# Designed miniproteins, single chains, continued (5), part 64

Each design is a single chain, and the fold is of that chain. pLDDT is the mean over its residues in the fold that is shown.

## One batch from the design tools (miniprotein)

Design m18359
Fold by ESMFold2-Fast:
Structure m18359 (fold): chain A 58 residues (1-58)
Amino acid sequence: MKYIAKKDIPATDARTLPLKKGDEVEVLAEAPDGSLVVRNLKTGETGLVPKEYLEEAK
């Protein structure tokens, strides 16, 4: 299922995927800490994003 970034997410940690507001991501898995492992559809990069920063695309 596709999600959209609700706001810009900076690369603060090596594990965090930086996103721009409006970037589309595909959810690949849920991490043990409740973060989502996602793939940025624009760049093809994968990383962890807090679920609260994503909105489900209709």
Scores: mean pLDDT 77

Design m18360
Fold by ESMFold2-Fast:
Structure m18360 (fold): chain A 65 residues (1-65)
Amino acid sequence: SAEEAYRWLESLAPLRTPSVLALTREAYETLKELAEQARKAGDEETARYYEEMARRLEELIRRIE
């Protein structure tokens, strides 16, 4: 799940490696795309879920940088 992926990336964030940063950015972009697709399909609940997860990943990116 997106939440499990977030928790996994959060656990790796203290390593501050380029690989962890790249994975976190990729996850962020993927969740933004999924949120847009859900919103376009009229699934506001799913779109909100992915938007919240993307927001958390954005904060995580700032912590790794």
Scores: mean pLDDT 83

Design m18361
Fold by ESMFold2-Fast:
Structure m18361 (fold): chain A 55 residues (1-55)
Amino acid sequence: MSKKKKEELEKIDREIDILRGMLEIARAVNDEKAIKRVEEQIEELRRRKRELEES
């Protein structure tokens, strides 16, 4: 695996961690629209991470 690929994977992991924090805030205030949006963003980043790991 190239250094660039490892750096991209680490970046995605950090973005997912930030979104997890945002998701907890959205859940605390019961913002259903925000919950759905953040969950969709997390799933997209997880899919991107899998694609990078497979390539």
Scores: mean pLDDT 82

Design m18362
Fold by ESMFold2-Fast:
Structure m18362 (fold): chain A 92 residues (1-92)
Amino acid sequence: SASIERLIQELQEKAAAQGITLDIEVEGDTLRLVISGLSPRSLTALALWLIGLELDGIKVEIEIEGDTLRIVVEGLTEDQMIELLRVIGSLL
């Protein structure tokens, strides 16, 4: 979706302005996220939101490597993907 691609670019620009590394890839119903430099508070908020998705039957995979968080979310509707991107934006 062109609207999702635009939102991703806006979020990556906002992250860069905050000193946060943010890489987002979308393929079908799958979102891949790599993030570094997020505060512990923002990381906790993101983790709690992702747990909510998993409880709703969405597959969430999280890998932590130092200060880098790698997340894969599978089975998202377009509305759920937009909501997740908005949540990420609120944490930047």
Scores: mean pLDDT 82

Design m18363
Fold by ESMFold2-Fast:
Structure m18363 (fold): chain A 60 residues (1-60)
Amino acid sequence: LDLSHLTVEQRKALKEVIEESIKNPEMTDEEIKERLRKAGFTDEEIDLGLKGIKEYKKML
């Protein structure tokens, strides 16, 4: 996952969403998508981000 094109604010938002999804396993895919959309991610980036978050959670 190449994050070099993301702004500092977008990377911070992605990290916060990942941490919150780990702390709250009841957090839905739609809630994750809404948070990423608010941070200025495109629909394609949101789909990739959601897949990345799910893979990351499996590694924990």
Scores: mean pLDDT 74

Design m18364
Fold by ESMFold2-Fast:
Structure m18364 (fold): chain A 96 residues (1-96)
Amino acid sequence: TEIAPLVETLRTGSPEERAEAARRLRELIEGSDAAALDVIEAGAVPPLVEVLRTGSPEAREAALAALEALASGSKQVREALEKAGLLAPLAEALAA
């Protein structure tokens, strides 16, 4: 219920709103595997990668932390990333 508005905020929000949306997504990812899967299915990873590349320093830090939380997730979370074709984009974003 909360994830889709956060994903929209990553695309359309102010720098402060994008940083807060990324922080909230990280909290959800770290809270449960089910929430992490919902974040992936809601399409949050591509806009988080975009924020990491183009955002304010605060938004970039928050996006990096959220993406690192996904990369450090359980086998189930990693399998969901693989099925969505997101492992290579995620690895590239975290290495750069």
Scores: mean pLDDT 84

Design m18365
Fold by ESMFold2-Fast:
Structure m18365 (fold): chain A 58 residues (1-58)
Amino acid sequence: MLAIAKEDILPKTEKERYIPKGTKLEILKEVSEDTVLVKVVSTGVELLVPKSALEVIS
């Protein structure tokens, strides 16, 4: 399932990685009610992000 970052995302471990607004992401797994594991489509990097920061597009 594809999604786009609605805003700049600091991951759960915020000091490690950053996702700019508009980045295309693939949702791999729902980890909790408020958190999903995503893969950055362009880089293949996987990280945990809040569901509220994502817009699902497919």
Scores: mean pLDDT 75

Design m18366
Fold by ESMFold2-Fast:
Structure m18366 (fold): chain A 55 residues (1-55)
Amino acid sequence: EKEKLLEEAIEALKNGDFDRAAEILRQMTDEEIEELKKKYPEYKTTIDNLRASLA
């Protein structure tokens, strides 16, 4: 179930769908978001910016 949210978040980021990515990130725990940034360091800055600007 956690893996499904990670996959959906990455798919949205790959497609440039930042509205959907932000919505999925809001459903994730801080721990899950840390795992996402660890697995996909190329998206770390984008994820951090989305969390900061869309809070």
Scores: mean pLDDT 76

Design m18367
Fold by ESMFold2-Fast:
Structure m18367 (fold): chain A 55 residues (1-55)
Amino acid sequence: SLEEEIRRLEERIAELRKQYGTALANGDQATADKLFAEINELSRRLEELRRELER
């Protein structure tokens, strides 16, 4: 369902944010930048799916 896709994206984003924090703590800026970009892409998709659910 659409609700299940939203939940899975929220879980994935949370996991990536945890990894992002770890990369920053380790001074791994290259990994942090990649994770930040992925988080932003998934966050945009999440917003699109939430709008679709409201239609």
Scores: mean pLDDT 87

Design m18368
Fold by ESMFold2-Fast:
Structure m18368 (fold): chain A 86 residues (1-86)
Amino acid sequence: MEAARLVTNAGFLFIAAMVEADFGDEETANRSAEAMEELLKKAGELAGAPEAIEKAKKAAEALKAGDFEAALKYFKEAAKLIDEAL
């Protein structure tokens, strides 16, 4: 359940990054996106899903760029890869 817990916490950080960016707090939004990437990366490592690590990086890059549609797509792809590897 460790990997699933990390994915859930990464989801909260994803939402936090979107809210922070919407309020114009780019510095805090970028930190939340980086924290989300780190949790998804750890979850991918624990699940044995290295492809999820690359998707986590793309999700964070899209969040920092304000491309929330791409960020959500990559986040879902990372979460699915982790779930399928468990």
Scores: mean pLDDT 84

Design m18369
Fold by ESMFold2-Fast:
Structure m18369 (fold): chain A 61 residues (1-61)
Amino acid sequence: MSPEEVVEEVRELLRKAGLSEEQIEEAVELVRESLERGVDPAVAFTGGVLYAIGLALDEEL
């Protein structure tokens, strides 16, 4: 799986979940940084999704 494919999968998942474009791009930036540092694509994907959930929960609390 290419880094760009991982980024796009995260973006699409978060958009479907109803997150704002700002929250999506913040999570995507974290995923890109992780991939550039050599983090496993599955770990980077999971980290980005969890980060985005944290952003969404902060808005609701």
Scores: mean pLDDT 77

Design m18370
Fold by ESMFold2-Fast:
Structure m18370 (fold): chain A 111 residues (1-111)
Amino acid sequence: NVQEKVAEEIVKEVLKKLNIEVPDSKIKNLVKEHFEQKLPPIEHNKPLSTAEDYVQATLFAYDLLLRRKKSKSEAVKELNKRFTWPNKAEKSKLIVDTVEKTLLKHKDELP
């Protein structure tokens, strides 16, 4: 599944930029669960404390940009509504910018 593989690449790039280490097997599992809609819904004001929380935030940004066709500014605002995190504006921008750049790299492979 091309969309799932692109999402895995995006998650890896975001985690690398944030200097967060997550095993490839765990990233693949979380991405798969996201596409199967098996991850619990993101509640408003969810604290970002674990590596898994950053994976979920990245996949949420992926859905906003690719599936819901939101602008970068709208995606940043939505992340800031869903998550409570230190340096939230900088981290949300980094996540959204990384997602957009990787989606553009794969634009001919994605819907």
Scores: mean pLDDT 76

Design m18371
Fold by ESMFold2-Fast:
Structure m18371 (fold): chain A 60 residues (1-60)
Amino acid sequence: MSKEEGKERLDKMFARLSTLADPAKVAELRELALKYIEEGETDPLEAIEKAAIELSEAAP
């Protein structure tokens, strides 16, 4: 699976999610997940999980 394919799948997942949740929070999660995909994580679900953990650790 390519990094480009992972990014496209991520974009499709977040496009729908942003209509159901706070778009600002969804955007933060998406940016972090995209970072992980660029670093070598090709599975968008794993990238989202890593991003969610990082985001939760950054919040006070």
Scores: mean pLDDT 72

Design m18372
Fold by ESMFold2-Fast:
Structure m18372 (fold): chain A 55 residues (1-55)
Amino acid sequence: MLRVEIEVRKEGEKYVATATLYDENGNLLATFTAEAETEEEAIKKAEDQVLRYLS
């Protein structure tokens, strides 16, 4: 089963969300980074990138 881990970090006046996708064996498949003015927007952008990758 695929695993996704999302980490959000505040950098200055922006938020950076990093989504990391792993396979069933724990191997890193992809990493997506998104920046936004709000934490929620940064997370959503990173999630959207993961969904596009899986499509």
Scores: mean pLDDT 83

Design m18373
Fold by ESMFold2-Fast:
Structure m18373 (fold): chain A 87 residues (1-87)
Amino acid sequence: SEEEIKELEKKIQELVQFMIRISELDKVDAEKATEEAREYLIKEGIVSPGQAKQMSLQELKDLINEKITELSLKLVRLRHEAAKKAG
């Protein structure tokens, strides 16, 4: 459970850092931000290349935020179970 918690924390951190990067890039080069977001979601298996091409940057950001939320909820549950066992 401790190892699974660390893996989830790392994945959430990676997704949050990517969202910060894309949000900052969007202010300077929205087209590049959109392409980087598409490539990331395709690589992660969240969308197909055909789906990604039809999606706006906001829709791509929404999918990343949904994934962060799902993983964060799983992390909260695992931390609760770990704390209960330790206390």
Scores: mean pLDDT 84

Design m18374
Fold by ESMFold2-Fast:
Structure m18374 (fold): chain A 72 residues (1-72)
Amino acid sequence: EERQREIEEARRLYEEGKALVAKPNPSEEDLKRAATLYFNAGLTLLLTPGASQEERDLAGEAIAEAVDIISS
């Protein structure tokens, strides 16, 4: 139950981050928030025991997107 809730929360954070980055002219604050949301989503999924391959792939994707934003 709690594991499922953690996965749902991580997916929500990931989608919020994507929405911020998808804005036509995302501000620096939007990008920083998106990076934070992506890191939190990725870390949550990585720390969730028994995560599926799909969930691990999402975690890696989220962290990669966060790093890309910070590195820009």
Scores: mean pLDDT 80

Design m18375
Fold by ESMFold2-Fast:
Structure m18375 (fold): chain A 66 residues (1-66)
Amino acid sequence: DAELAARARALIARAEELLAAGDLAGARRALTEALATIEQISDEAARDELIGRAGELMVRVERAEA
């Protein structure tokens, strides 16, 4: 779980960098990978935290796409 959580955090950070650079397609791909990684985490607290962070970032990507 620690390795999966670290990977999910890295993918979320990558999505934030891509969003800041204007690469919306890249940000969306990184978020998709993050969500797939989060689904594999059995620690509910870590999963809930990371789902929340990914969800907030997804809203930001959608807003930037409009």
Scores: mean pLDDT 83

Design m18376
Fold by ESMFold2-Fast:
Structure m18376 (fold): chain A 66 residues (1-66)
Amino acid sequence: SFADLLVERYGLSRELAERVAEELQKYGDFSQQLLDEVVAELNVPPSQRTALQIELLQLYQEYLKQ
């Protein structure tokens, strides 16, 4: 699953990985609240927040092409 990929590649907790995968499947994007939780868990600096959002969206699009 995409959640499994997020756990393996980024070290996201299972709970956050499943929430990211679910919001992307339902909405094609994820909420700013969820992005804030992901940024906090991964210790991403605020300057890299937008880059992480773009990276995760691109990764999801590539996952769908499998």
Scores: mean pLDDT 86

Design m18377
Fold by ESMFold2-Fast:
Structure m18377 (fold): chain A 73 residues (1-73)
Amino acid sequence: MAALEEEREAALARAREALAAGDLVAAAEHLRRALEALREAVESLPPSPERERLIAELDEGIAYLDAKRAELE
């Protein structure tokens, strides 16, 4: 799980750098990668109602970023 945590933190750092540079498309893409890494981490947990709820929330967040990125293109 450390590798997924490192990937998430790296993606968040890249998203912040892109936002500082005004590159909203790149920022949205890096945020999406961070959410995907979180989703993979949650999927590694034992099945539970909380796990399923978190996966659904992350899927909604990813869909929202995809829609926003499309608006910026």
Scores: mean pLDDT 75

Design m18378
Fold by ESMFold2-Fast:
Structure m18378 (fold): chain A 68 residues (1-68)
Amino acid sequence: HMEEQKKREELEKLTRELARALSNQDFDKAVEILKKLIELAKEMGDERTYEVYKRLLKTLFPELEIEE
């Protein structure tokens, strides 16, 4: 199990990588990072962060196939 601070650092790191991928128009990378952010938030039980990134993924990539 990850420590709370380690999980926060991962979220911040992935968020910065997401911004970089979007600025580079690397949408495949952005999708991968968003999926990781959603999975990490779900694993943490952070429902607010989960909903934020899930909505962002849906807004930016509405045609994306997501398997649950």
Scores: mean pLDDT 75

Design m18379
Fold by ESMFold2-Fast:
Structure m18379 (fold): chain A 94 residues (1-94)
Amino acid sequence: MKEEILKLLDEIIELVERFKAESTDPEAQALADGLIDRVRALKELVEQGLLTPEQIKAGVDELIAQAERLKSLGYQDVADKIIELAKKIKELVE
């Protein structure tokens, strides 16, 4: 489970980094930076074993909220992919 969660968090990081590199929208780039920072922080805490399943779910819900902000800016495709990966993490901690 932990290895699978870490892999999914890495997939989110790679997806958001690619989106940021391809974006020319400063607001989208700022949201992408915030997302990358949050995912990296969550990954470090998961790796250290410091989070309960409830805390992992809360962290993932914050990632979903940030992805929904990208969706509101018109970046639905990348946002939906982030949300899908985030939901897979929530399923693993059930």
Scores: mean pLDDT 85

Design m18380
Fold by ESMFold2-Fast:
Structure m18380 (fold): chain A 70 residues (1-70)
Amino acid sequence: MSALEKILKLIGEILRAIGELLDAELELERAKKANDAEAVKEAEERIKRAKEELEEQKKKMKELEKEYPA
């Protein structure tokens, strides 16, 4: 697999994780406006998971930078 293929795949995964985070943050905002404590908690849990996934993707990107320095 080429370096470009690895980078493009990782970018796709990062974009999906960012989309999930933004959706969860929007859900949290809606839940807060509705005073729905259960929905707030669910949205906060989704945000936490999305942030953890983004952190793992950042780690993978740093490893690729070390493997293919420019």
Scores: mean pLDDT 80

Design m18381
Fold by ESMFold2-Fast:
Structure m18381 (fold): chain A 56 residues (1-56)
Amino acid sequence: MSGEEAARYGEDGGALGVARGGDPEKAAQLGRKGSEAGLNGDSEKALEYGEKAASL
């Protein structure tokens, strides 16, 4: 997965968490961490943070 794709996955996870009525602040923080990890080339961490954000 490219860094941009991983970053987008983190952002999408955060947005999904908010949309599902989860804690928007926590979802946004996890989405941001996922985006940062993806941009740094750590696709595994980006997926992990995105999934956590989406599950909120």
Scores: mean pLDDT 70

Design m18382
Fold by ESMFold2-Fast:
Order: structure tokens, then sequence, then C-alpha cells
Structure m18382 (fold): chain A 92 residues (1-92)
């Protein structure tokens, strides 16, 4: 049985938990919450952007770049994703 829930609402809740974990410096926990968010809603551009930022903090530069590029494909106006993509590319 798959629990009936609003995947968008659950994705947004996990995005919030991931953002809170990121803000306190728990980047590994942040990644886990954002991954759960994206399992529920693969098009959550906010989760994609902050997951990229969490991977950047963990030194996972290639994964960081992948998620920023995905975020930008969904929202090309995302200046935060563009700036952090440039930062990640400089680390390679």
Amino acid sequence: MIPQGDPKMESDLYNSLGSMSYSVGDYELSVKYFQKSLELDPNNSSSLTTLGMAYLKLGEYEKSIEYFKKSLSLDPSNSKARKTLEEAEKKL
C-alpha cells in the first residue's frame, strides 16, 4: 500500500527540513532530506538548488554542478543556482 498523501506538500516539508539542516551546518542530513523531497517531487527547483549547495559544502563538486544544472533547466531565472554553479565549476 502506497500511503495517500499530497506528494507536493510532502516534498515541500522535506525541502524545509533540508533547508533547516543546511542552515545549522548538517550538510549530510540536509542531502538526505532534499533527496527525499526530490523522490516525491523531482521538479522541486528549490530542493535541487539547495541540494547542489549542500553537495558543494561537502566537496562533492560534480554532483553539485549536476543539481544546479537541473535546477536551471526548470528555472533559468534562478540567480542563486547560477552563482553557486560558477563557484562549483571553479573548484574543478
Scores: mean pLDDT 82

Design m18383
Fold by ESMFold2-Fast:
Structure m18383 (fold): chain A 89 residues (1-89)
Amino acid sequence: MSVEEEIGLVLRAIGSILHAELTGDKEAVREAAELALELAEKSDDETILKQAIKLAEEAKKLAEKVGDEEAIKKAEEAIKKAKEKLKKL
């Protein structure tokens, strides 16, 4: 992805987290987890990977609160993938 695309995904994930925190909307929780996973899979930038971990950890907490097992698994996968990439830096 381009840096501009990665920044766009980060901002979108932040928006989804805020929406989920305010409303408890399961769709917003799922979107946040999916966006964090996409960032973890497609970015090689240390700053973006660190943001992906932070976003995924927040998405996981929200997913646990709403009881969405699929979103929990996606958030955990995002954390794992981003941490694995960061270990190689």
Scores: mean pLDDT 84

Design m18384
Fold by ESMFold2-Fast:
Structure m18384 (fold): chain A 55 residues (1-55)
Amino acid sequence: MEEKLRLIAEHVGASVETVVDTLRMNYGIPKDTKISDIPEEVIEELAEQLGVKLP
């Protein structure tokens, strides 16, 4: 999961924190949610929207 977030962050030129905040804002995830508790499907959906290929 963290590796996928790092790949998205590197692709868009932002920090992992910025990517996580974008996920929380757009997908209704609580701001105090741990990265490990963020659904992987939501991370994959964001990557698809940004054109980032995940392994």
Scores: mean pLDDT 76

Design m18385
Fold by ESMFold2-Fast:
Structure m18385 (fold): chain A 76 residues (1-76)
Amino acid sequence: SAAQKIAELERKKAGAEEMLKILEESGAHPGVLENLRKAIELYEEAIRALKEGDEEKAEKLEREGDRLLQQALSGA
C-alpha cells in the first residue's frame, strides 16, 4: 500500500539523517555530506510524490536517493 511505502521511505530518510549527523560530527569529506543531503531531499520528494499519487515519480526519486546513499556509504 502507499502508506507502507511512505513508512519505508520515512525510515530511509531517518536513517540518512542520523548518518549525516554522525558524519558531520566526525568531520567526513564534504562530498560524502553533500550526497547524504541530496539523498534526504530525494526521499522527501519521493514521499511527496506518493502522497500526490505519482508512484512512477516516487520510484525514480527513491532509486536516485538509494544510489546517493550507497555512494556516501562507500566514501565514508
Scores: mean pLDDT 87

Design m18386
Fold by ESMFold2-Fast:
Structure m18386 (fold): chain A 69 residues (1-69)
Amino acid sequence: SIEDVLNSLDVNKDGTLSYQEVRDLIFAITGREPSQEELDSLDKNKDGTISYEEAKEYIEKLLKELKEK
């Protein structure tokens, strides 16, 4: 469920998400695995992690796009 996905995001407590965590989250929401290119586009500072804020904003965008079909 969406609530389970949000609960998973609250567990990391470091303010950043690994590529694997973001991959799992996108899969949980969309039913598909994201490409490496898609994940790299979210890593705007190129440090090998994705900020919690950036991941959450992208997830909100994905949920909105799914409802527009």
Scores: mean pLDDT 69

Design m18387
Fold by ESMFold2-Fast:
Structure m18387 (fold): chain A 68 residues (1-68)
Amino acid sequence: EVKSPLLFDDEQLKADLLKIPGVGPVLAQKIIETFPSKLALKNATVENLTKIEGVGRATAQKILEAFG
């Protein structure tokens, strides 16, 4: 609805997630809704990531590798 400076960071984080095999646009959006920053993703666990619908263990591991 309202554009904010945080929208650019959200878009960049989404783009980085889309580079990960197995992460599509819908899944990237769900991940950002749960972990709205790179720091949140760095501190996430595989279990936290797999709570997101469509995120399997392999995809969760790749996300942690990309942001860790």
Scores: mean pLDDT 74

Design m18388
Fold by ESMFold2-Fast:
Formats: C-alpha cells, sequence, structure tokens
Structure m18388 (fold): chain A 79 residues (1-79)
C-alpha cells in the first residue's frame, strides 16, 4: 500500500519532468517492498527535498521525519 503510493508518486513526478525525484520515489517503493524502512525513508526524504527545493519549500524537521517513520511502521504491522 505505502509502496504502491510511492510508485504512483514517482509516476506523477516523472510526468512533471522531475526525473530525479521520481527515481528516488521508485527506490523508496522498492525498499518498502523489501521491508527496508530506513532506506525507504531516506529515498522518500530525498524525493521530497528535490521537489521542495524546486518549489522553495522549507526542509523537513526531525519531527516530520519521525511522523513519517511511524506511518511506515503502522503499515508494516498491518501486514
Amino acid sequence: ELAEEAREAAEVLEKQGMDEAAEQARKAAEALERGDFDTALKHAMEAWLLGAHDAGIASLSDEEIEALKQRVEELKKKL
């Protein structure tokens, strides 16, 4: 589910011409499928930072990173 969302995000980013962000989103999806949540989080953050940098949005805080980790952990427990 979260891996599928990451793949869909990658397709949207690619359609917008953000190939580098799309590649990071795909790597996050692959890591999620392997159960490698730390690697998935790293790639998801990289995809977000590439998009945020282009849009001029502020960088992620430690609190935001922790919230994302909790969402990934909840999905793992669901399986």
Scores: mean pLDDT 65

Design m18389
Fold by ESMFold2-Fast:
Structure m18389 (fold): chain A 71 residues (1-71)
Amino acid sequence: SESERLLRELAERVAALLAERAPLAEIERVLEEGARELTEALRREGEPDAEEIAERVREAALEAARRALAE
């Protein structure tokens, strides 16, 4: 699905930024953009909780990124 593709692409982008040890602010920006795109895709797919799901994905990914950069 579109949302599955966007999730994969977002994960790949974040992984690349982490590998480059990019600033957390850049990762935050990418996650904010990705969550917006994910929300739109989920809404088109008929997901009633699109925004909540996308926000949870963003928050979980950001926390994981913070932990990865702290290691």
Scores: mean pLDDT 86

Design m18390
Fold by ESMFold2-Fast:
Structure m18390 (fold): chain A 60 residues (1-60)
Amino acid sequence: MEELKKIKELLEEFAKKYGEEEMVEGLLQKIEEYLKVNNTEEAAKKLLEDLKKQIEENLK
């Protein structure tokens, strides 16, 4: 799933910037579990957009 790869990249960059790598690893695991149960591209895209918004808020 292409959207899942983008989510992983965003979270890895976020972890490097804020130094929360362990928390982000746990979050990635939860996201993968969520997407296995909710195996829809819409769910993945929604999650990616929400993550982008959170990153933008932290950059302000």
Scores: mean pLDDT 68

Design m18391
Fold by ESMFold2-Fast:
Structure m18391 (fold): chain A 55 residues (1-55)
Amino acid sequence: MKIESLEELVKRLLGMTPEEARKFIEEHELTPEQRYLAELLASDDPEEVRRIRKR
């Protein structure tokens, strides 16, 4: 999938589970800015939710 805008990336990631969002980030060629934003959106709190992922 090709993502050209941060807004489209945000909307797409919000429809995914945290696990799916993490796989999406790993599998797709994202810019550093897009990757940071995607990781932030994949968890409500990047540090806290990542540690307790799998729900």
Scores: mean pLDDT 61

Design m18392
Fold by ESMFold2-Fast:
Order: structure tokens, then sequence, then C-alpha cells
Structure m18392 (fold): chain A 64 residues (1-64)
């Protein structure tokens, strides 16, 4: 399936589904990127199956 490179940009950290905080500058590989129903967040599924909830404006997404 498609892979995505997700980079946390700016000063806001990302939050994983298990409560882990990822600092700005973190680069992640994802199998899925979906916008939240309110349009404010991206729900990113990492290659290990964990989900990242992050502000839409706080990340750069590249399809690999």
Amino acid sequence: GPLYRVTIVGEKPGLLSDGTVLPPGTVLLATSVRESSDGKFLLVTLTDGRQLLVGKEDVEVERL
C-alpha cells in the first residue's frame, strides 16, 4: 500500500494514541493519513499500527 512521510513542523508536538508525545521535527512513516471530521486534525496511522493525532497545520505530509 502507499507510504507517507509525516514531519511534525513548527513548535507543537504530536500525540500518539497511547499518550506518547512526539517533539517537533519528528519524521514518521505512515500507512494512512486522514483528516478529522472537524477539519482541525490529521489522524495518521503509523507502520506499527499506532495512531498519531496532530494539528493539520502542524505537519507536512509527503506520499512516497
Scores: mean pLDDT 82

Design m18393
Fold by ESMFold2-Fast:
Structure m18393 (fold): chain A 59 residues (1-59)
Amino acid sequence: GEKRKLILRAIGLKLRAIGLEFDADLLRKQGGDPARVAALLAEAARLRKEADKLLKEAE
């Protein structure tokens, strides 16, 4: 049903956010561009918010 599709989409978004957070942490530890780190974290935060909205809609 539709609920399952929303949950799977939300899981996908959360996994993508985790990947971006990992990339940001690695870049920060390597002394990378702070603006790029901030952009990665901002995108991860957006994906987490979108995932949370989908999970709430699925409940």
Scores: mean pLDDT 87

Design m18394
Fold by ESMFold2-Fast:
Order: structure tokens, then sequence, then C-alpha cells
Structure m18394 (fold): chain A 57 residues (1-57)
């Protein structure tokens, strides 16, 4: 089980990683919709949550 603080930290980290990926893609001429950015953020968030939960298991 993760604390609320750990979930917030994971959400912030996922957002930072999503923004870096979007920035990299834009530099390559790839434009993403707002919905695609939200999907990337949710995916990173779930990935970080799974990693943090695995550390507790």
Amino acid sequence: MLSGQQEIDAAIEAMKKTLEEVKKDEALGIERSALEMVRLWVDRYNELLAKKEAELA
C-alpha cells in the first residue's frame, strides 16, 4: 500500500517525464493532442506506482 504523499510524488514524477517526452517528440516534429498527453501521463503514473509497490512486496 502506498501513502497519499507517495501517490502525489508519483503523479508529479510522471508529469515531469511526460513533459520531457512531449518536448523530445516536438523537437522531432511530432505533435501530440491533449488527450494523448493525458494518456502518456496516466501510463507513466501507473508504471511508477507499480514500481513503488514492488519495492514494498
Scores: mean pLDDT 76

Design m18395
Fold by ESMFold2-Fast:
Structure m18395 (fold): chain A 57 residues (1-57)
Amino acid sequence: SSELKKELLRAIGEILRAIGDILDAELAGDEEAKRRAERELEEAKKRLRELEKKFEE
């Protein structure tokens, strides 16, 4: 099994966790927590795109 596949699954897990954190922050009305979670989501999405590029080459 490819190491890249395991890293891809971990990156997807990070994205889902960040989405959950954004939703929790929305429910709590915590703008600071929402901003942190949105930043984590963007970082996780960037890592996912880099990993996907490695699968194409």
Scores: mean pLDDT 82

Design m18396
Fold by ESMFold2-Fast:
Order: structure tokens, then C-alpha cells, then sequence
Structure m18396 (fold): chain A 73 residues (1-73)
């Protein structure tokens, strides 16, 4: 399911998950910018994960985002 496009619902689920796990606003803001671009450009979950990694987010944050997006798919 990594080849599915990132939806607005997946973005909201991912951001809610990061907030629930207690990540700081700086991390959440960075993830939000990347995921907003992913939704706008029709990026796949795979492409969004690569973009999050390029933005410098740690693997723990990327895993939380990926899990939330797959569950919302």
C-alpha cells in the first residue's frame, strides 16, 4: 500500500499521531509542511516517507507517520 497517494485524511491522522505521542511543535510543523506538499502534489506514501527523511526527521517520527497513514488508508 506504499504506492497509494497521500490523502488529506492520512495527513490529519499522521499529525494527530505525532501530537498524541508528544513530539515537540518543531517536529510536528516540519512533518506538516512535508505532508501538505505530499497531498498537494499527489505524492505516494513511499515518496512522502522519503521526503520526511530528507527533511531530517528521525526514524521514530517517520515510523509513527507511516503507521498512521497506512492505518488511515
Amino acid sequence: HMDKPVTKEMREAALAKLRELGYPDEVIDTAEKVLNEAVEKGMTIREAVEALRKAGLPDSVITAVLTAMIEAA
Scores: mean pLDDT 86

Design m18397
Fold by ESMFold2-Fast:
Structure m18397 (fold): chain A 67 residues (1-67)
Amino acid sequence: MLEEDRRALSPERVRAFLEEALKQVTDPEDKALLQELIERADEMDFFERAAAVIYAATLLSIQKQKE
């Protein structure tokens, strides 16, 4: 389980997910934060990468509510 999580949360996969989220969100503050997280993805530890993915997923959920 933990090993699977580490593979899923590699810097490359996290960057790809954040880049996809950046294309879909419209709020300029959210875009700015996603860009910062993308730039820092290779410097993040496992916990920080997990938090970034959760944050991006939350933003996508909010964006869907706004249509």
Scores: mean pLDDT 74

